# Designs tried in a protein design run: designed miniproteins, single chains, continued (4). Part 30

Each design is a single chain, and the fold is of that chain. pLDDT is the mean over its residues in the fold that is shown.

## One batch from the design tools (miniprotein)

Design m13008
Fold by ESMFold2-Fast:
Structure m13008 (fold): chain A 67 residues (1-67)
Amino acid sequence: MPQLAEVTRSLSPLEARIGAHDGGVDAVREGERLLVLEEVDSGIWRARSLATGEEVLVPRSYIRFLS
């Protein structure tokens, strides 16, 4: 079942491309609400943005699960 989550800090397009995840993640904005779908790699989650409907790959450290 998809879990609701909130982005706790922004990950810019530049940071997503050249940061610690070496392009394996997408840009996200602090406060964005996501439906978390599955873990696709260690600490990397596939989620759907509630604002845009787009699927994104986001590091676990950038999100907080909402109950």
Scores: mean pLDDT 74

Design m13009
Fold by ESMFold2-Fast:
Structure m13009 (fold): chain A 75 residues (1-75)
Amino acid sequence: ELSVDEQAERALALAEAALERAETDPSMTAEQIRALVEEVKATIKELERKGASKELIKRLEEVRRRLEALAAERE
């Protein structure tokens, strides 16, 4: 079984991979990127509820903000 911080580290790796995909795929629409933002928001909320470390939450929030900025650029 994964600890909460191990779950957060895995979630961060997946969020970073999604951000890299969104940045490198010009066919990805603003709507698709906003869907990724909502997934990251839900993940942050669940991990905060479980007591994940503030450092890992901060890093996930950074990825969320970068996805939000990218979605705005593609509108």
Scores: mean pLDDT 85

Design m13010
Fold by ESMFold2-Fast:
Structure m13010 (fold): chain A 87 residues (1-87)
Amino acid sequence: MTEEERRRAAWEAQRAFFAGRLDEAARLVHEVTGVPVEEARAELERVYASEPDPEVRALAEELARLDREKREEERRKLLEEALEKAA
């Protein structure tokens, strides 16, 4: 696994975790860290259950959304440059 692949998988794991998709998050954590999926799932369930404040989870989701928007903006700029060169 490359550094870019690990970073992408970690970001996807965070996104899945905050969306409540704990099975997907556990599989992605396994890919990044090598921790068994069952162990990763159990830890994520504990963390998710211990955070009862929906405002804190919403803030974490908002931060992840802003990071994604920044990456998508960068990708759009690259696409615009490619289209301009192809024209």
Scores: mean pLDDT 69

Design m13011
Fold by ESMFold2-Fast:
Structure m13011 (fold): chain A 87 residues (1-87)
Amino acid sequence: MKLTITFPNGRKVELDIEEGETLLDVLMKHTSLPKEEIERVLKALGIDPNKRYDHLVFGFTPEDVDSVIRDPELRELARKLLEELEK
């Protein structure tokens, strides 16, 4: 199956999900971020890293992450994650 991530500007990113993979597994495969850092970002966004999703909507772009995430360290991790997904 595929995970579709939609951004506020209407841009979509599609990622392949294999049987038995969670969101965390997929993001680790498509980004350079450590597992723990991806988990922290997803939980801060209210997203369960251990579930499977067919569609996710992000209410912000990498440039707007500062308005959504208050923790400065987590903002930089979130920005890096989103930028790597938006390739």
Scores: mean pLDDT 73

Design m13012
Fold by ESMFold2-Fast:
Structure m13012 (fold): chain A 67 residues (1-67)
Amino acid sequence: MDIEKIVEELKKMKEDGKKKGWPQDLIDGIAEGIKRIVLGVERVILKNEGVPQEEIDERLAEIEKKL
């Protein structure tokens, strides 16, 4: 999973939402939903790749700081 690409896609979504006149709570809700999905998917990927739980937790914390 490319976190930098996801950050860029979130930025585009927020810009598009503002341009279309979406309520801020809707934009924030979509962004939080995407963040939760991204963290969940990355956890599954790392677990499937055999990454130790301690390293999974560390990597997810780094990703959450970038989102």
Scores: mean pLDDT 81

Design m13013
Fold by ESMFold2-Fast:
Structure m13013 (fold): chain A 88 residues (1-88)
Amino acid sequence: SAGEAMKEAAAALPPEERELVEETAERLAELARREAPEEPEEAIREGAEKAAKAEVVRLRLEGRSVEEIREALRRRVAEAEAALRAAE
C-alpha cells in the first residue's frame, strides 16, 4: 500500500533528510497553530510531521538532491505563510 511504502521509505531516510523533516515540521506546526489555534497541539505536531515526511520521501523517490529537497520545502513553507497572511 502507499501508506506502508511511505512509512518504510521514511524510516530509511538518511540523517540529513531526517533533519530537513524535523525543521520543516516545526515551521509547518507554527503556521498550523496560527491558522487553527483551537486544534490540539498534539494533532498539529503529528499533522506537520506527517506532511513534512511525506514531502521529503516523495522528492527523494523522484531522485531529487538534498539541496533541491531543501529548496522545495522552503517554498512550501513560504507558500503556506503567504496563504495564511492572505486569509487574515
Scores: mean pLDDT 79

Design m13014
Fold by ESMFold2-Fast:
Structure m13014 (fold): chain A 73 residues (1-73)
Amino acid sequence: DKEEKLKEIKKNIEAAAKAVEEGAHPGVVQLAAQEVRKNALDLGIDEKTAEEIAEAAKNGDAKKALELLEKAL
């Protein structure tokens, strides 16, 4: 279900950004960003855009990640 996948990626973007804000271990942030990338690919988003969304989330920029997601859909 595309709607469920959209909710999942948005949740994971926020979780990744929060992990950055809270100073979580780099490995935790990387795993969260990888999950965001996987979710984007599962939604049919191309690899380049999926990587851009994941990178924004990894850098703590949830707003940018969500804007990139919306543009890709």
Scores: mean pLDDT 83

Design m13015
Fold by ESMFold2-Fast:
Structure m13015 (fold): chain A 62 residues (1-62)
Amino acid sequence: SLALKVASTIFELLKKKGYVTVDEIAEKLGLSREEVEQLLDEVEKMTKGVIKRIPGKGYTIK
Protein backbone atom coordinates (compact mmCIF):
# COMPACT_ATOMS: atom_id res chain seq x y z
CA SER A 1 0.00 0.00 0.00
CA LEU A 2 1.03 3.64 -0.33
CA ALA A 3 0.99 3.99 3.47
CA LEU A 4 3.58 1.18 3.73
CA LYS A 5 5.76 2.92 1.10
CA VAL A 6 5.55 6.15 3.12
CA ALA A 7 6.49 4.29 6.34
CA SER A 8 9.48 2.61 4.60
CA THR A 9 10.60 5.98 3.20
CA ILE A 10 10.45 7.57 6.68
CA PHE A 11 12.70 4.81 8.09
CA GLU A 12 15.15 5.16 5.17
CA LEU A 13 15.38 8.96 5.48
CA LEU A 14 15.82 8.76 9.27
CA LYS A 15 19.21 7.12 8.62
CA LYS A 16 20.33 10.66 7.60
CA LYS A 17 18.76 12.63 10.49
CA GLY A 18 16.44 12.37 13.54
CA TYR A 19 13.33 13.63 11.74
CA VAL A 20 11.75 13.59 8.26
CA THR A 21 9.81 16.38 6.59
CA VAL A 22 6.71 15.98 4.39
CA ASP A 23 8.64 17.57 1.50
CA GLU A 24 11.45 14.96 1.74
CA ILE A 25 8.91 12.10 1.63
CA ALA A 26 7.06 13.71 -1.30
CA GLU A 27 10.32 14.18 -3.27
CA LYS A 28 11.50 10.60 -2.60
CA LEU A 29 8.17 9.02 -3.66
CA GLY A 30 7.23 11.44 -6.48
CA LEU A 31 3.99 12.44 -4.74
CA SER A 32 2.47 15.84 -3.97
CA ARG A 33 2.86 17.32 -0.50
CA GLU A 34 -0.91 17.06 -0.04
CA GLU A 35 -0.97 13.34 -0.95
CA VAL A 36 1.83 12.63 1.55
CA GLU A 37 0.07 14.58 4.34
CA GLN A 38 -3.10 12.51 3.81
CA LEU A 39 -1.10 9.24 3.86
CA LEU A 40 0.84 10.31 6.98
CA ASP A 41 -2.39 10.22 9.01
CA GLU A 42 -2.77 6.53 8.03
CA VAL A 43 0.94 5.83 8.71
CA GLU A 44 0.73 7.43 12.17
CA LYS A 45 -2.32 5.27 12.98
CA MET A 46 -0.66 2.10 11.60
CA THR A 47 2.64 2.67 13.41
CA LYS A 48 1.33 4.36 16.58
CA GLY A 49 4.13 4.12 19.13
CA VAL A 50 6.90 3.83 16.49
CA ILE A 51 6.37 6.69 14.00
CA LYS A 52 5.06 9.96 15.41
CA ARG A 53 4.62 13.59 14.39
CA ILE A 54 6.89 16.33 15.74
CA PRO A 55 5.11 19.71 15.50
CA GLY A 56 6.97 22.06 13.13
CA LYS A 57 9.56 19.45 12.05
CA GLY A 58 7.73 16.48 10.54
CA TYR A 59 7.99 12.87 11.71
CA THR A 60 10.39 10.69 13.72
CA ILE A 61 10.55 7.23 15.27
CA LYS A 62 10.21 6.66 19.02
Scores: mean pLDDT 71

Design m13016
Fold by ESMFold2-Fast:
Structure m13016 (fold): chain A 72 residues (1-72)
Amino acid sequence: REAELAARIAAVLADPARAPELAAARAILSDPAADPRAKLAVEVEAGMARIKWALGLPLTDRELVALIASEA
């Protein structure tokens, strides 16, 4: 299961179509001038991804992007 999650994370990181989404989410989290609501939205999505993973539920690529972006 963890190996499967790691493979999906690697696939998202290797996907050029996902690179702009990941860069945007990371930019929001690292920018001190970013809208606090935008930061909260990314953190909530990442939090939901963590809860779903803990419960054994499938994650979407969008949830994986948020999860990866929240990992410093």
Scores: mean pLDDT 75

Design m13017
Fold by ESMFold2-Fast:
Structure m13017 (fold): chain A 101 residues (1-101)
Amino acid sequence: SSSRERLKKLIKINAEVLKELLKKLPDEKLREELLKELEEEVKRALEALKSDSRESASILTASLLRIIGLIIQAEIELAKVEGVPLEEKFKETKKLLEELK
């Protein structure tokens, strides 16, 4: 697979992981905010996929990193809500990533 196809797959998998984490967030407003930010990053990635430029590859990488940042934010909030160590949420995320591959 090309590096672009790998980035596309990683963006899709990480977006699905974030959606699964957001279903568990009791804060409706935070959930809606993070979902909106995810949708904006997915839209940006889809637009970048329309070209084969070096710039489009950079946009895809940036979108992936921003989605990973949103996952970390969701993990931190869930750890606080559930009263568990952050490492527990990292383990759950890793399991979800393996299941969605």
Scores: mean pLDDT 85

Design m13018
Fold by ESMFold2-Fast:
Structure m13018 (fold): chain A 82 residues (1-82)
Amino acid sequence: RREALRKGRSLLYQLCRKKGSEEITVAEAEEALRRCLEEGYISQAQYDRAIALLREIAEEKGSDVISYREALAAFEAAIRAE
């Protein structure tokens, strides 16, 4: 869904702006995704997939801190899979 992608990008971007950093924690990214789910922009399945991808990225990096680009890529991949 085009609107889901736009909303997700907007929420992740606003989160990074509020922090003053392009780096966010997996927990912060999960909270932004939860907002999208609560507002009806994404399905539960899309949310679960995005969370799994975010955690996979964190495990590969060996850190709970991910970049805005990594969080956005996980979200976009989860939405496009549906």
Scores: mean pLDDT 76

Design m13019
Fold by ESMFold2-Fast:
Structure m13019 (fold): chain A 85 residues (1-85)
Amino acid sequence: SETKFVAAVAGLELQRIGGRIDAEIALRNEKNREKYAKIARETFEAAAETARKLAEEVPKEYSEEFEELAKRIEEEKKRLEKELE
C-alpha cells in the first residue's frame, strides 16, 4: 500500500539521520572518532543496502524513490570518508 511505502521511506530516512549524527560525533570527538565513524559507516551501508533491495522488490512506480534514497545515503558515507581524510 502507499502508506506502507511512505513508512518504509520514513524508516530509511531515520536511519540516514542516525548515521549522520554518529558521523558528526566522530568528526567532533577525536577520542571516540574510530568508534563513531565505524557505527556511522555500518548504519549508512545497511540503510543503502536495504534501500537497494526494496527498489528491486517494489512496483516500478516506487522503485525510483528507493534508488534515489540509496544514492543519498551512499553520498552521506562518501562525505564522511572525505572528511576523515
Scores: mean pLDDT 86

Design m13020
Fold by ESMFold2-Fast:
Structure m13020 (fold): chain A 99 residues (1-99)
Amino acid sequence: KVKELEEKIKELTEQAGKALKEGDYEKASEYLREASRALRELSDLLADTDPAKSEMYRAQADLFEAMSKAAEEKDVKEVRKLTSQWVATSLRYIGDQLD
C-alpha cells in the first residue's frame, strides 16, 4: 500500500518535471495536483506509525499543490521558486535520515 503510493508519486513527479521542461503547464498542473493528492493519502496512512515521514509528505503535498497552481497561472518565476524550496526540503530530509 505505502510502496504503491510511493511509486505512483515518483511516476507523477517525473511526468510533471517532463511537462514543465516541455512548457506544458496544463499537464504539469494536472500531474502535480495528482501527486499532491497521493502525498496527502500517504501522509494520512503514516500519521500513527511514522509521524516524521507523515509530516514530510504533508509538506511536500502542500508544496506540489502550490506548484500546480503556479503552473496553471503560467507563473514561471513562482514555479522556479517553489521547485527550489522542494529541493531544499528534500535535501534536509535526506540529511536527517543520514544522521
Scores: mean pLDDT 76

Design m13021
Fold by ESMFold2-Fast:
Structure m13021 (fold): chain A 90 residues (1-90)
Amino acid sequence: MMSLNEVLLELQKIILESLNEAYDNNKDIEKDKELQEKLGKKVLELMKKNGFSEEAIEKVKEVFEKFIAGEISINEFVTEVAKIIEEEMS
């Protein structure tokens, strides 16, 4: 099982890779549903791999649904997901 710092670093890596893919393809991560879904799958896989509770996974899914709906920015998505990770692992 990864440490809190290792999980947060892997989350940052996933986000950065998704932003770079959007940039390289002249796309906006906040408007491209395919890139958003790909990002969400990677985040959920990271959480499941690290044994996160079903409650924590459902919280991240709720945040992700808001992101796909255009209700929150990518920065708000990252902040809320990181908070859920910190609360679960502390």
Scores: mean pLDDT 84

Design m13022
Fold by ESMFold2-Fast:
Structure m13022 (fold): chain A 83 residues (1-83)
Amino acid sequence: MKEELKKKIEETVQAMEKALDAGNRDEAIRLAQELADLYYKATRNLQEASKYEQEIVDAIEAGDFDKARELAKKMGEKAIESL
């Protein structure tokens, strides 16, 4: 259902922000993969989901947690707009 998917997207973005604030890189990467799956379910755009996932993971690996947070929020917002 749209409402359940919206809630999961919002919860995943919030969990990712908490993981990044804690410096938990492994959890943040896992949550980026989860967010990409949710993005695909919302948009049906696999190429865009994969691109966002890669950009977020690259930002995390570079230690740019501010960029990772910004990308995760944008991805979540765009997924919700597609519902």
Scores: mean pLDDT 86

Design m13023
Fold by ESMFold2-Fast:
Structure m13023 (fold): chain A 71 residues (1-71)
Amino acid sequence: NPDLAEAEKLVDQAQQALKQGRYEEAIKLAQQAVEYALKAMETDPELVTRAIGLALAGIGLIFEAELRLRK
């Protein structure tokens, strides 16, 4: 599923941006990861568990990056 693969790639890119102190980029990448994970769930219902996991990971990365951006 290309949407699931894109979501996984975006989560990884968001984690790398977060580690490098690029918090604004991490937020944008994590938001895109959530969007693609939700699209994957809509196109392939069998992927719902993986897609929800990636969406939650993206939400967590957004929260972490925003906390660091405020400091």
Scores: mean pLDDT 83

Design m13024
Fold by ESMFold2-Fast:
Structure m13024 (fold): chain A 90 residues (1-90)
Amino acid sequence: ALAEALTFDFPPADLSALSPAEANAEAYRRFGEELARELERLGRPEAAEQARELGVRAAEAALAGDAATAAAEVQRALELAAAGLREAAA
């Protein structure tokens, strides 16, 4: 399932020194990197590159206070991962 493939472990200590906005941005960057690693394992290197870029864009939007754009970029990354998982499961 998607949750089984995309489980992320963020050590609390890594985020404890950050502001809430910085913590959200770091979480989005890590999310994009974890999705990229999973997509690379599924043989989707182009999708992996796009996932990294979407994570960075979500982080930039979060730091700029644009929560709607950050959420939209995260949703795009999730849709990309879901498509990759469907193809791998076929």
Scores: mean pLDDT 73

Design m13025
Fold by ESMFold2-Fast:
Structure m13025 (fold): chain A 100 residues (1-100)
Amino acid sequence: TVAAPSVTIFPSVPLEEGKTVTLVQLVSGFYPGEIKVQWKADGSPVAHSTTQPSQLPDGTFALRSAVEVTADEAKAHTYAQEVTHQSLSSPVTKTFDLSK
């Protein structure tokens, strides 16, 4: 059985000048465990930290993905997470706009 991922945005810490901000998303409920996660800033790939998919008690998988940036970078760029999985006909993109 193939299950599509659910993407949840965790509350980010308030943007403070001179501080590092972590942008976090949870990707969960997918099967099988093979998945691709990529982050982009204004359409360009950026370095990120993604956990290995972990199997949940219901048999589906979950992972966390995060980008650590300065508050100034978070305000200057639109960050997007792209998820590719065999359950999806096209990649799912979620955007973070922290310029407000």
Scores: mean pLDDT 76

Design m13026
Fold by ESMFold2-Fast:
Structure m13026 (fold): chain A 80 residues (1-80)
Amino acid sequence: SKEEILKVVEEGIELAKRITGSDTITREQLLFAVTVVALLHGIDPARVNLVVERAFDKLGKTTYSAEEALKAVKEVLDEL
């Protein structure tokens, strides 16, 4: 569900922030963190990664604040 994908992304952002010690995240860092979180919850990471990749394509940069990334993911989910 859209809500399930959003929760995985929110948890992935928190994981990326904890690992890096930074409030900025890269596309690669978020994709890795989201994949780990999805697998731990028994969710297909391909479904979540598609949303994350579309969100980063919307933003057009290589590094983002957690808040910018989450907002873009919510916008992509609303388009589905």
Scores: mean pLDDT 80

Design m13027
Fold by ESMFold2-Fast:
Structure m13027 (fold): chain A 78 residues (1-78)
Amino acid sequence: HMEIPENPSRRFAVLVGASLGLLLMSLYVYKRLGIEDPKLKEKGREMIRIAEEVRSRTTDPQLKAELDAEIALMREEL
């Protein structure tokens, strides 16, 4: 039926996606510059774990698809 006008769970999922996107951009830039940083790769793996957890608890199919796409891109860049 009607939910709370603000959806904090959806906002949290969006923030996780945004954080993944920023980290993915950082990894992409570093990779193109020939800079390999094990800590960035470790952060990438941790963010994938968090994003998969958030995805499993998200009921919005569009957010699930967006998180899936970002997770796939992050796995490719690792």
Scores: mean pLDDT 73

Design m13028
Fold by ESMFold2-Fast:
Structure m13028 (fold): chain A 90 residues (1-90)
Amino acid sequence: AAAAEAAYYGALAEKYAEAAEVAKKAFETPGAPQELRDEAYKLVKPLIEPVTEKLREQGKDVRLAYQEVLKVLEEKAAEARAKAEAAKAA
């Protein structure tokens, strides 16, 4: 069912976009509340470890993991949105 597939990828795109926005606001805004930073950390933590491992395998500085996680979240959001639109067209 194209409608169910569109709804799934749409929700997934929103989830990744929200995670990217919360992370960006929490980590790039000076004086952001600790509660906002804790929430952002919960959203990005599952992605930090795999990204850190990939950076380590590539011989890159693992301290860049936050920037790489943000890019991954933004890329996954865009990919999920594209899949949602494709499912709507089917």
Scores: mean pLDDT 71

Design m13029
Fold by ESMFold2-Fast:
Structure m13029 (fold): chain A 98 residues (1-98)
Amino acid sequence: MSKEEIELEAEVSLVLMGLSVLRKALEKGKTEGALEDTKKYLERALELARRAKELGLPELIEQLLEAVRELREAAKEAGDEETAELAEKAAEELEEIL
């Protein structure tokens, strides 16, 4: 594996961790600031997914897609429709990149 691939995997891991923290907060009903934080992580996820596509690492895109789908479900259950809609759009974009 190249240095570039290792660095991308590390950055994907950080985004996955951030999405997991947001999901857990939403599961606890903490919706304040979720939309703004979600925007930041989803923008980064899409950037990393495009880079993963160029490097031939579809498994990283699949990991990001799964995390975004889990965040969407947590947002729906928490009643945060704006965050859920944003996550749905990002999931669609990730599927197009894959």
Scores: mean pLDDT 86

Design m13030
Fold by ESMFold2-Fast:
Structure m13030 (fold): chain A 80 residues (1-80)
Amino acid sequence: KEQFVKFLKTLPVSEEARKALEAFEKGNWDEAVEYAKKAIESGDKSDIKVASALAFYLYQQGRKEEAEELVKKINEVKKK
């Protein structure tokens, strides 16, 4: 988890995506989801990759509702 988050921070991502990763590392799931949704709104490929990775890990932790919220937002942006 932590090594993967460090890797995602090396991507050219927005300030919101970086804050989402920081909140995720701290276990602040609700905050991580909020920042990830803001990052997704930018539509940048790197921000979408970060949000997708966070959704995957939320599913692995049994946090299905938060993961589904992120996946829904990602799918909305990808259709543009």
Scores: mean pLDDT 75

Design m13031
Fold by ESMFold2-Fast:
Structure m13031 (fold): chain A 76 residues (1-76)
Amino acid sequence: PVVPTPEELALLKAASEAIEAGDYETAIAYLEELVRVSKDPRLRALALFAMGGAYEKLGDYEKAAELFAKARELAA
């Protein structure tokens, strides 16, 4: 099993805390950084899926749909 790095775990925690606070813009920034630094396609897919959810909360349904499609492609 691939274990997330301390950096990846810190970004996931920060994004989760931002989502819980309703700060979707900050959550997206942490998730974008996670996609940039992670080499794990499953973790990248998870981050893209979470970004899609955050964009839905912000009302950007087109961006959300694009991110969900990318997440599904990586998860396959």
Scores: mean pLDDT 84

Design m13032
Fold by ESMFold2-Fast:
Structure m13032 (fold): chain A 93 residues (1-93)
Amino acid sequence: EEEVEKLEEERFERLLELFRENKADKVAEALEKLRNNEPIKPEDLAALERVGNEALERVRPFAEELRNDSSLSTLEKMREVEERVLEEVRRIL
């Protein structure tokens, strides 16, 4: 239970760092505010949702192929999908 909560926090930290490294600072700030239940402008939320949904759709085929890879753990598969989503977010921005 605590392990699951810790993994989610670590995942968010990695996502934020990758967004900042790719100069997607506004998306990183919006994600951080959502994580902390802080108020976010409707325009920023809509932009985050649009970019996120588009990135997820672009990553879907990769995620399907990765799901069938028995050499990787579930955590490693999640990390690979998250890294690919961030790459696509960067391409969209």
Scores: mean pLDDT 66

Design m13033
Fold by ESMFold2-Fast:
Structure m13033 (fold): chain A 56 residues (1-56)
Amino acid sequence: IDPEIIRENIQDLREHSSLTQEQLAQHLGVSRATLERWLSGRADVPQERAQELLTA
């Protein structure tokens, strides 16, 4: 799965759910810093994690 597509999906979830960055990170089971790095493109979402996020 393309890391860009996963990042877009996470960004879209935040926009549509009105969750704060921290609340979304908690929902996904990661730290806010990890989520921020994924969204900014500083780190790619691991493929294993990406599968879970897309099927959740």
Scores: mean pLDDT 70

Design m13034
Fold by ESMFold2-Fast:
Structure m13034 (fold): chain A 109 residues (1-109)
Amino acid sequence: MKELELGKEKYKEGLRALREGDYEKAIEYFKEAAEYGKRAGTAEGLALAGESLALAGAAYAQLGDTEKAAELYREAADAYAEAAALSTDPAKAAAYRAAAAVAEANAKG
C-alpha cells in the first residue's frame, strides 16, 4: 500500500532523528508515520502507528513532557489493540496485545 510505504519512510526518518538527539523532529516524523499507518487500515499499518506513537511518547519523555508522553503511549496502546483485532495471525495478534500492554504501562509512569 502507498500509505504503508510512506509511513515506513517517515518511521525511518524518525529513527534517524531520534539517534541524532533531535527529539522534536523525531516526534514530527513518528506522528506522520502513525497517520500513514492508520490510513493503510491494515493490521501492519496499525502496528506501525502503535510503534511510531510509542516512540514519539518516549521522545516527549526525554524532553520532560510526561503528560504528552502518557497521551501518546495511550494512543499507541489503542493502535496496537486495533492491530491485534485485525490480525489473522494468532502469534502476531499476541505480540500486538503485548505491545499494547507495554504502552499502557508506560502511560502510567
Scores: mean pLDDT 90

Design m13035
Fold by ESMFold2-Fast:
Structure m13035 (fold): chain A 98 residues (1-98)
Amino acid sequence: MKEMEELKEKAKRVLEAQGRVALLKLKLFEKKNPNASSEEVAREVGRVLRELGDVIDFVLEVLRKAKEGGDLKELIEELEKKYKELEERYRKLKEELE
């Protein structure tokens, strides 16, 4: 089925979108907190990395379910929903940064 290749491509796009969101969150934190201490910056980086880890875990679980014979169409739809959420988050963060 072509659906397995589509699922892999959607998984990649979700991870790339989360990476872009993570970078914008850090840039926005710096703009809003120009006098933040190194400790405060480290805490924000830690928070952003935990959010990234959660999305990685989500994608890995989807890929595991696909490998175990899960419904590829449902899994692709889950990845598409996550991608749309991340696109909207990126848009809002970008507006706040400018």
Scores: mean pLDDT 86

Design m13036
Fold by ESMFold2-Fast:
Structure m13036 (fold): chain A 57 residues (1-57)
Amino acid sequence: SSDEKLKKLLKKHIKKHIEEKDPIMQAIYDAFIHMLSWIMKLTDEEIKELEKEVKEE
């Protein structure tokens, strides 16, 4: 139940990171993305797929 919600939250932060123009805020979103990915034990391929889904919106 938590994993699906966490993936949705991760996708939202990936989108914010892509759209953000402030370097400090980009770094904050990047740190959050990395922390959440680590907590969720995502593989590089899973992260790449989520990023692809965000870009294809």
Scores: mean pLDDT 80

Design m13037
Fold by ESMFold2-Fast:
Structure m13037 (fold): chain A 61 residues (1-61)
Amino acid sequence: EKPVVLEVKKEGDSDAAKRAQKEAVKNVYGKDLASLFIDYEAGDVITMDEDGKLTILNIKK
């Protein structure tokens, strides 16, 4: 499987946009990735490697 990268909506984004992204994650990747989406902070990137391992990344300057 190919690595998959998902970017979390920033806290400043509309609630509708956040809900749409969460729903898309739930429908595509199922329960595990959807639950991680609500637990990490805005601006985090979730990446999944080809073995299905999930990693949460914070991109900071």
Scores: mean pLDDT 51

Design m13038
Fold by ESMFold2-Fast:
Structure m13038 (fold): chain A 73 residues (1-73)
Amino acid sequence: MDKEIWEEIKKLIKEYLNELLKEGIITEEEAKEAFEIVMERLNSTSYSKEEQLKELKELIKEIKEQIKELKKE
């Protein structure tokens, strides 16, 4: 059960990053780094399924804002 939720989380992250890649918003290197950071953070916590999903959504938001800040130059 937890493994299935983890795979869904992983898939959501990959889909989001792949969309940004296709739109030219981020590079493949940035996408790889972002994925590793998100997965490492989620894997280092013993959160419930709901907390893991909430953390994922917040982390995606953080990544999006960081990318926006980098692009403001």
Scores: mean pLDDT 68

Design m13039
Fold by ESMFold2-Fast:
Parts: C-alpha cells; structure tokens; sequence
Structure m13039 (fold): chain A 98 residues (1-98)
C-alpha cells in the first residue's frame, strides 16, 4: 500500500471511530459532522489524485455505511447504527492490512 493511501485510510478510520462514540451517546449531530469530514477527505483525495482507485472505493463504501448508520440513528435504531459503524471500521482496518 502507498504511504499516502495508508495515511488517508487511517484518518478516515479515526473519523468513523469518533462517529461510533457519538452514536453510542445518541449524538446525531456528532455523527453528521464526522460523516461530513469523511466526504471532504474523499473529495480532496479524488480532486488532487491523492489515493488509489481501490482506496477511494473503500472510502466511498465507508461513507455509505456511515450514512446508513446515521439514518438508523434518526429512526431510533441505535443497535443497527452501531453495527453499521462497526462494519465500516472493519472494512477500513481490512483495507489497511492489504
């Protein structure tokens, strides 16, 4: 893995972990803020060619999972939200091992 791809994935991982902590506290705004930060990182990485297509695809999938978690949290399904955030964390960790 390229060092820049690794740094981007590690940054996104930390943001998803923060979103999980916010979700565990019922802090919907906290999850929205972290999701917004991940979207900004994806936009910058894509615009400036900072990441491989595989890394970009991983971040796009993580965004989809965090968005689904946010939707679940807004519906009061806290357990589903946490499970989706754990799936996003596992996805990024797996990508970092490759």
Amino acid sequence: MDELDRRILETVLKLVEKAKKAAEQGDILGVEIELGMIRIILSLAKTYGLASEKTLATIERAIELVQKALDALKQGDWDKAIALLDEAIELIRRALEE
Scores: mean pLDDT 89

Design m13040
Fold by ESMFold2-Fast:
Structure m13040 (fold): chain A 95 residues (1-95)
Amino acid sequence: SLDEVLKELIELSEESVEEVENDFRMTDEVKNTLKEYLEKAKDPSASPEERLRNAREVILTQVTFLLSRMTEEGRKKAYELIKRLRELEKRFKKL
């Protein structure tokens, strides 16, 4: 259902924010930007499409951060996040 897809998108986005918040290398500017996107993704008054776009921005920001580390573990996690995001977007499109 739409509610299940949005719940999974929000959960994935919340996990991304938590990981970035706990990383000492991340600037306050990036942390604040992610929190703003997450707040918009969680807004029940926003359209499902707007919520998806904001959740995508959170997840892609974490992906960019993981890739910038230039580690094998970072690349693997980034690609797993991209795969999960694509799966959720495909499920959303079918609704």
Scores: mean pLDDT 83

Design m13041
Fold by ESMFold2-Fast:
Structure m13041 (fold): chain A 78 residues (1-78)
Amino acid sequence: KEIKYAVVDADLDGVEQMQKLIDEGVDHIEVKPSGSGKSSRKRGLTLSQNSKMVQDVIDRAKSKGIRVEIKPQPPLEP
């Protein structure tokens, strides 16, 4: 009801948005695996670079006491 909740993508736009949300003191952030938005790809980031940037911001949010919920990665097709 009064909880501040936000959803972000696991890409560069999501990283920038999470940094702002951490500074604003939100209560809960949901991170979706990279979907909408092609920011990381357009800026030439590798998958490893993207994952590191996203994970670093998630770790920072958790260290500030923010609840972070991560959507599962798509399963690998056999």
Scores: mean pLDDT 68

Design m13042
Fold by ESMFold2-Fast:
Structure m13042 (fold): chain A 90 residues (1-90)
Amino acid sequence: MTLEDMIAHAREVAKEMGLDEEFVDKLIEAMLAGEKDVTFTAKDYKKKLELTYHLSASGEVTIESVKADYSVLNEEEKKDVEAAKELAKK
């Protein structure tokens, strides 16, 4: 996988996950710096959750952990968190 392929993959994953542009820019910056094993923590204060992502040497982006306060989330947001947790298990 080339660096360009890795960047394209990271942009597509971020788009599918609904991540903001600032998070995507930080991920791309780390990839351009040649960082192989980088962990990023994104905080979404609107959803009251914290997502930790890992970028592997192959350019694969995985979700390492999901932290959420379920007491302040609505049912739709809870489903989004559960979906993210399922991705983290793969």
Scores: mean pLDDT 60

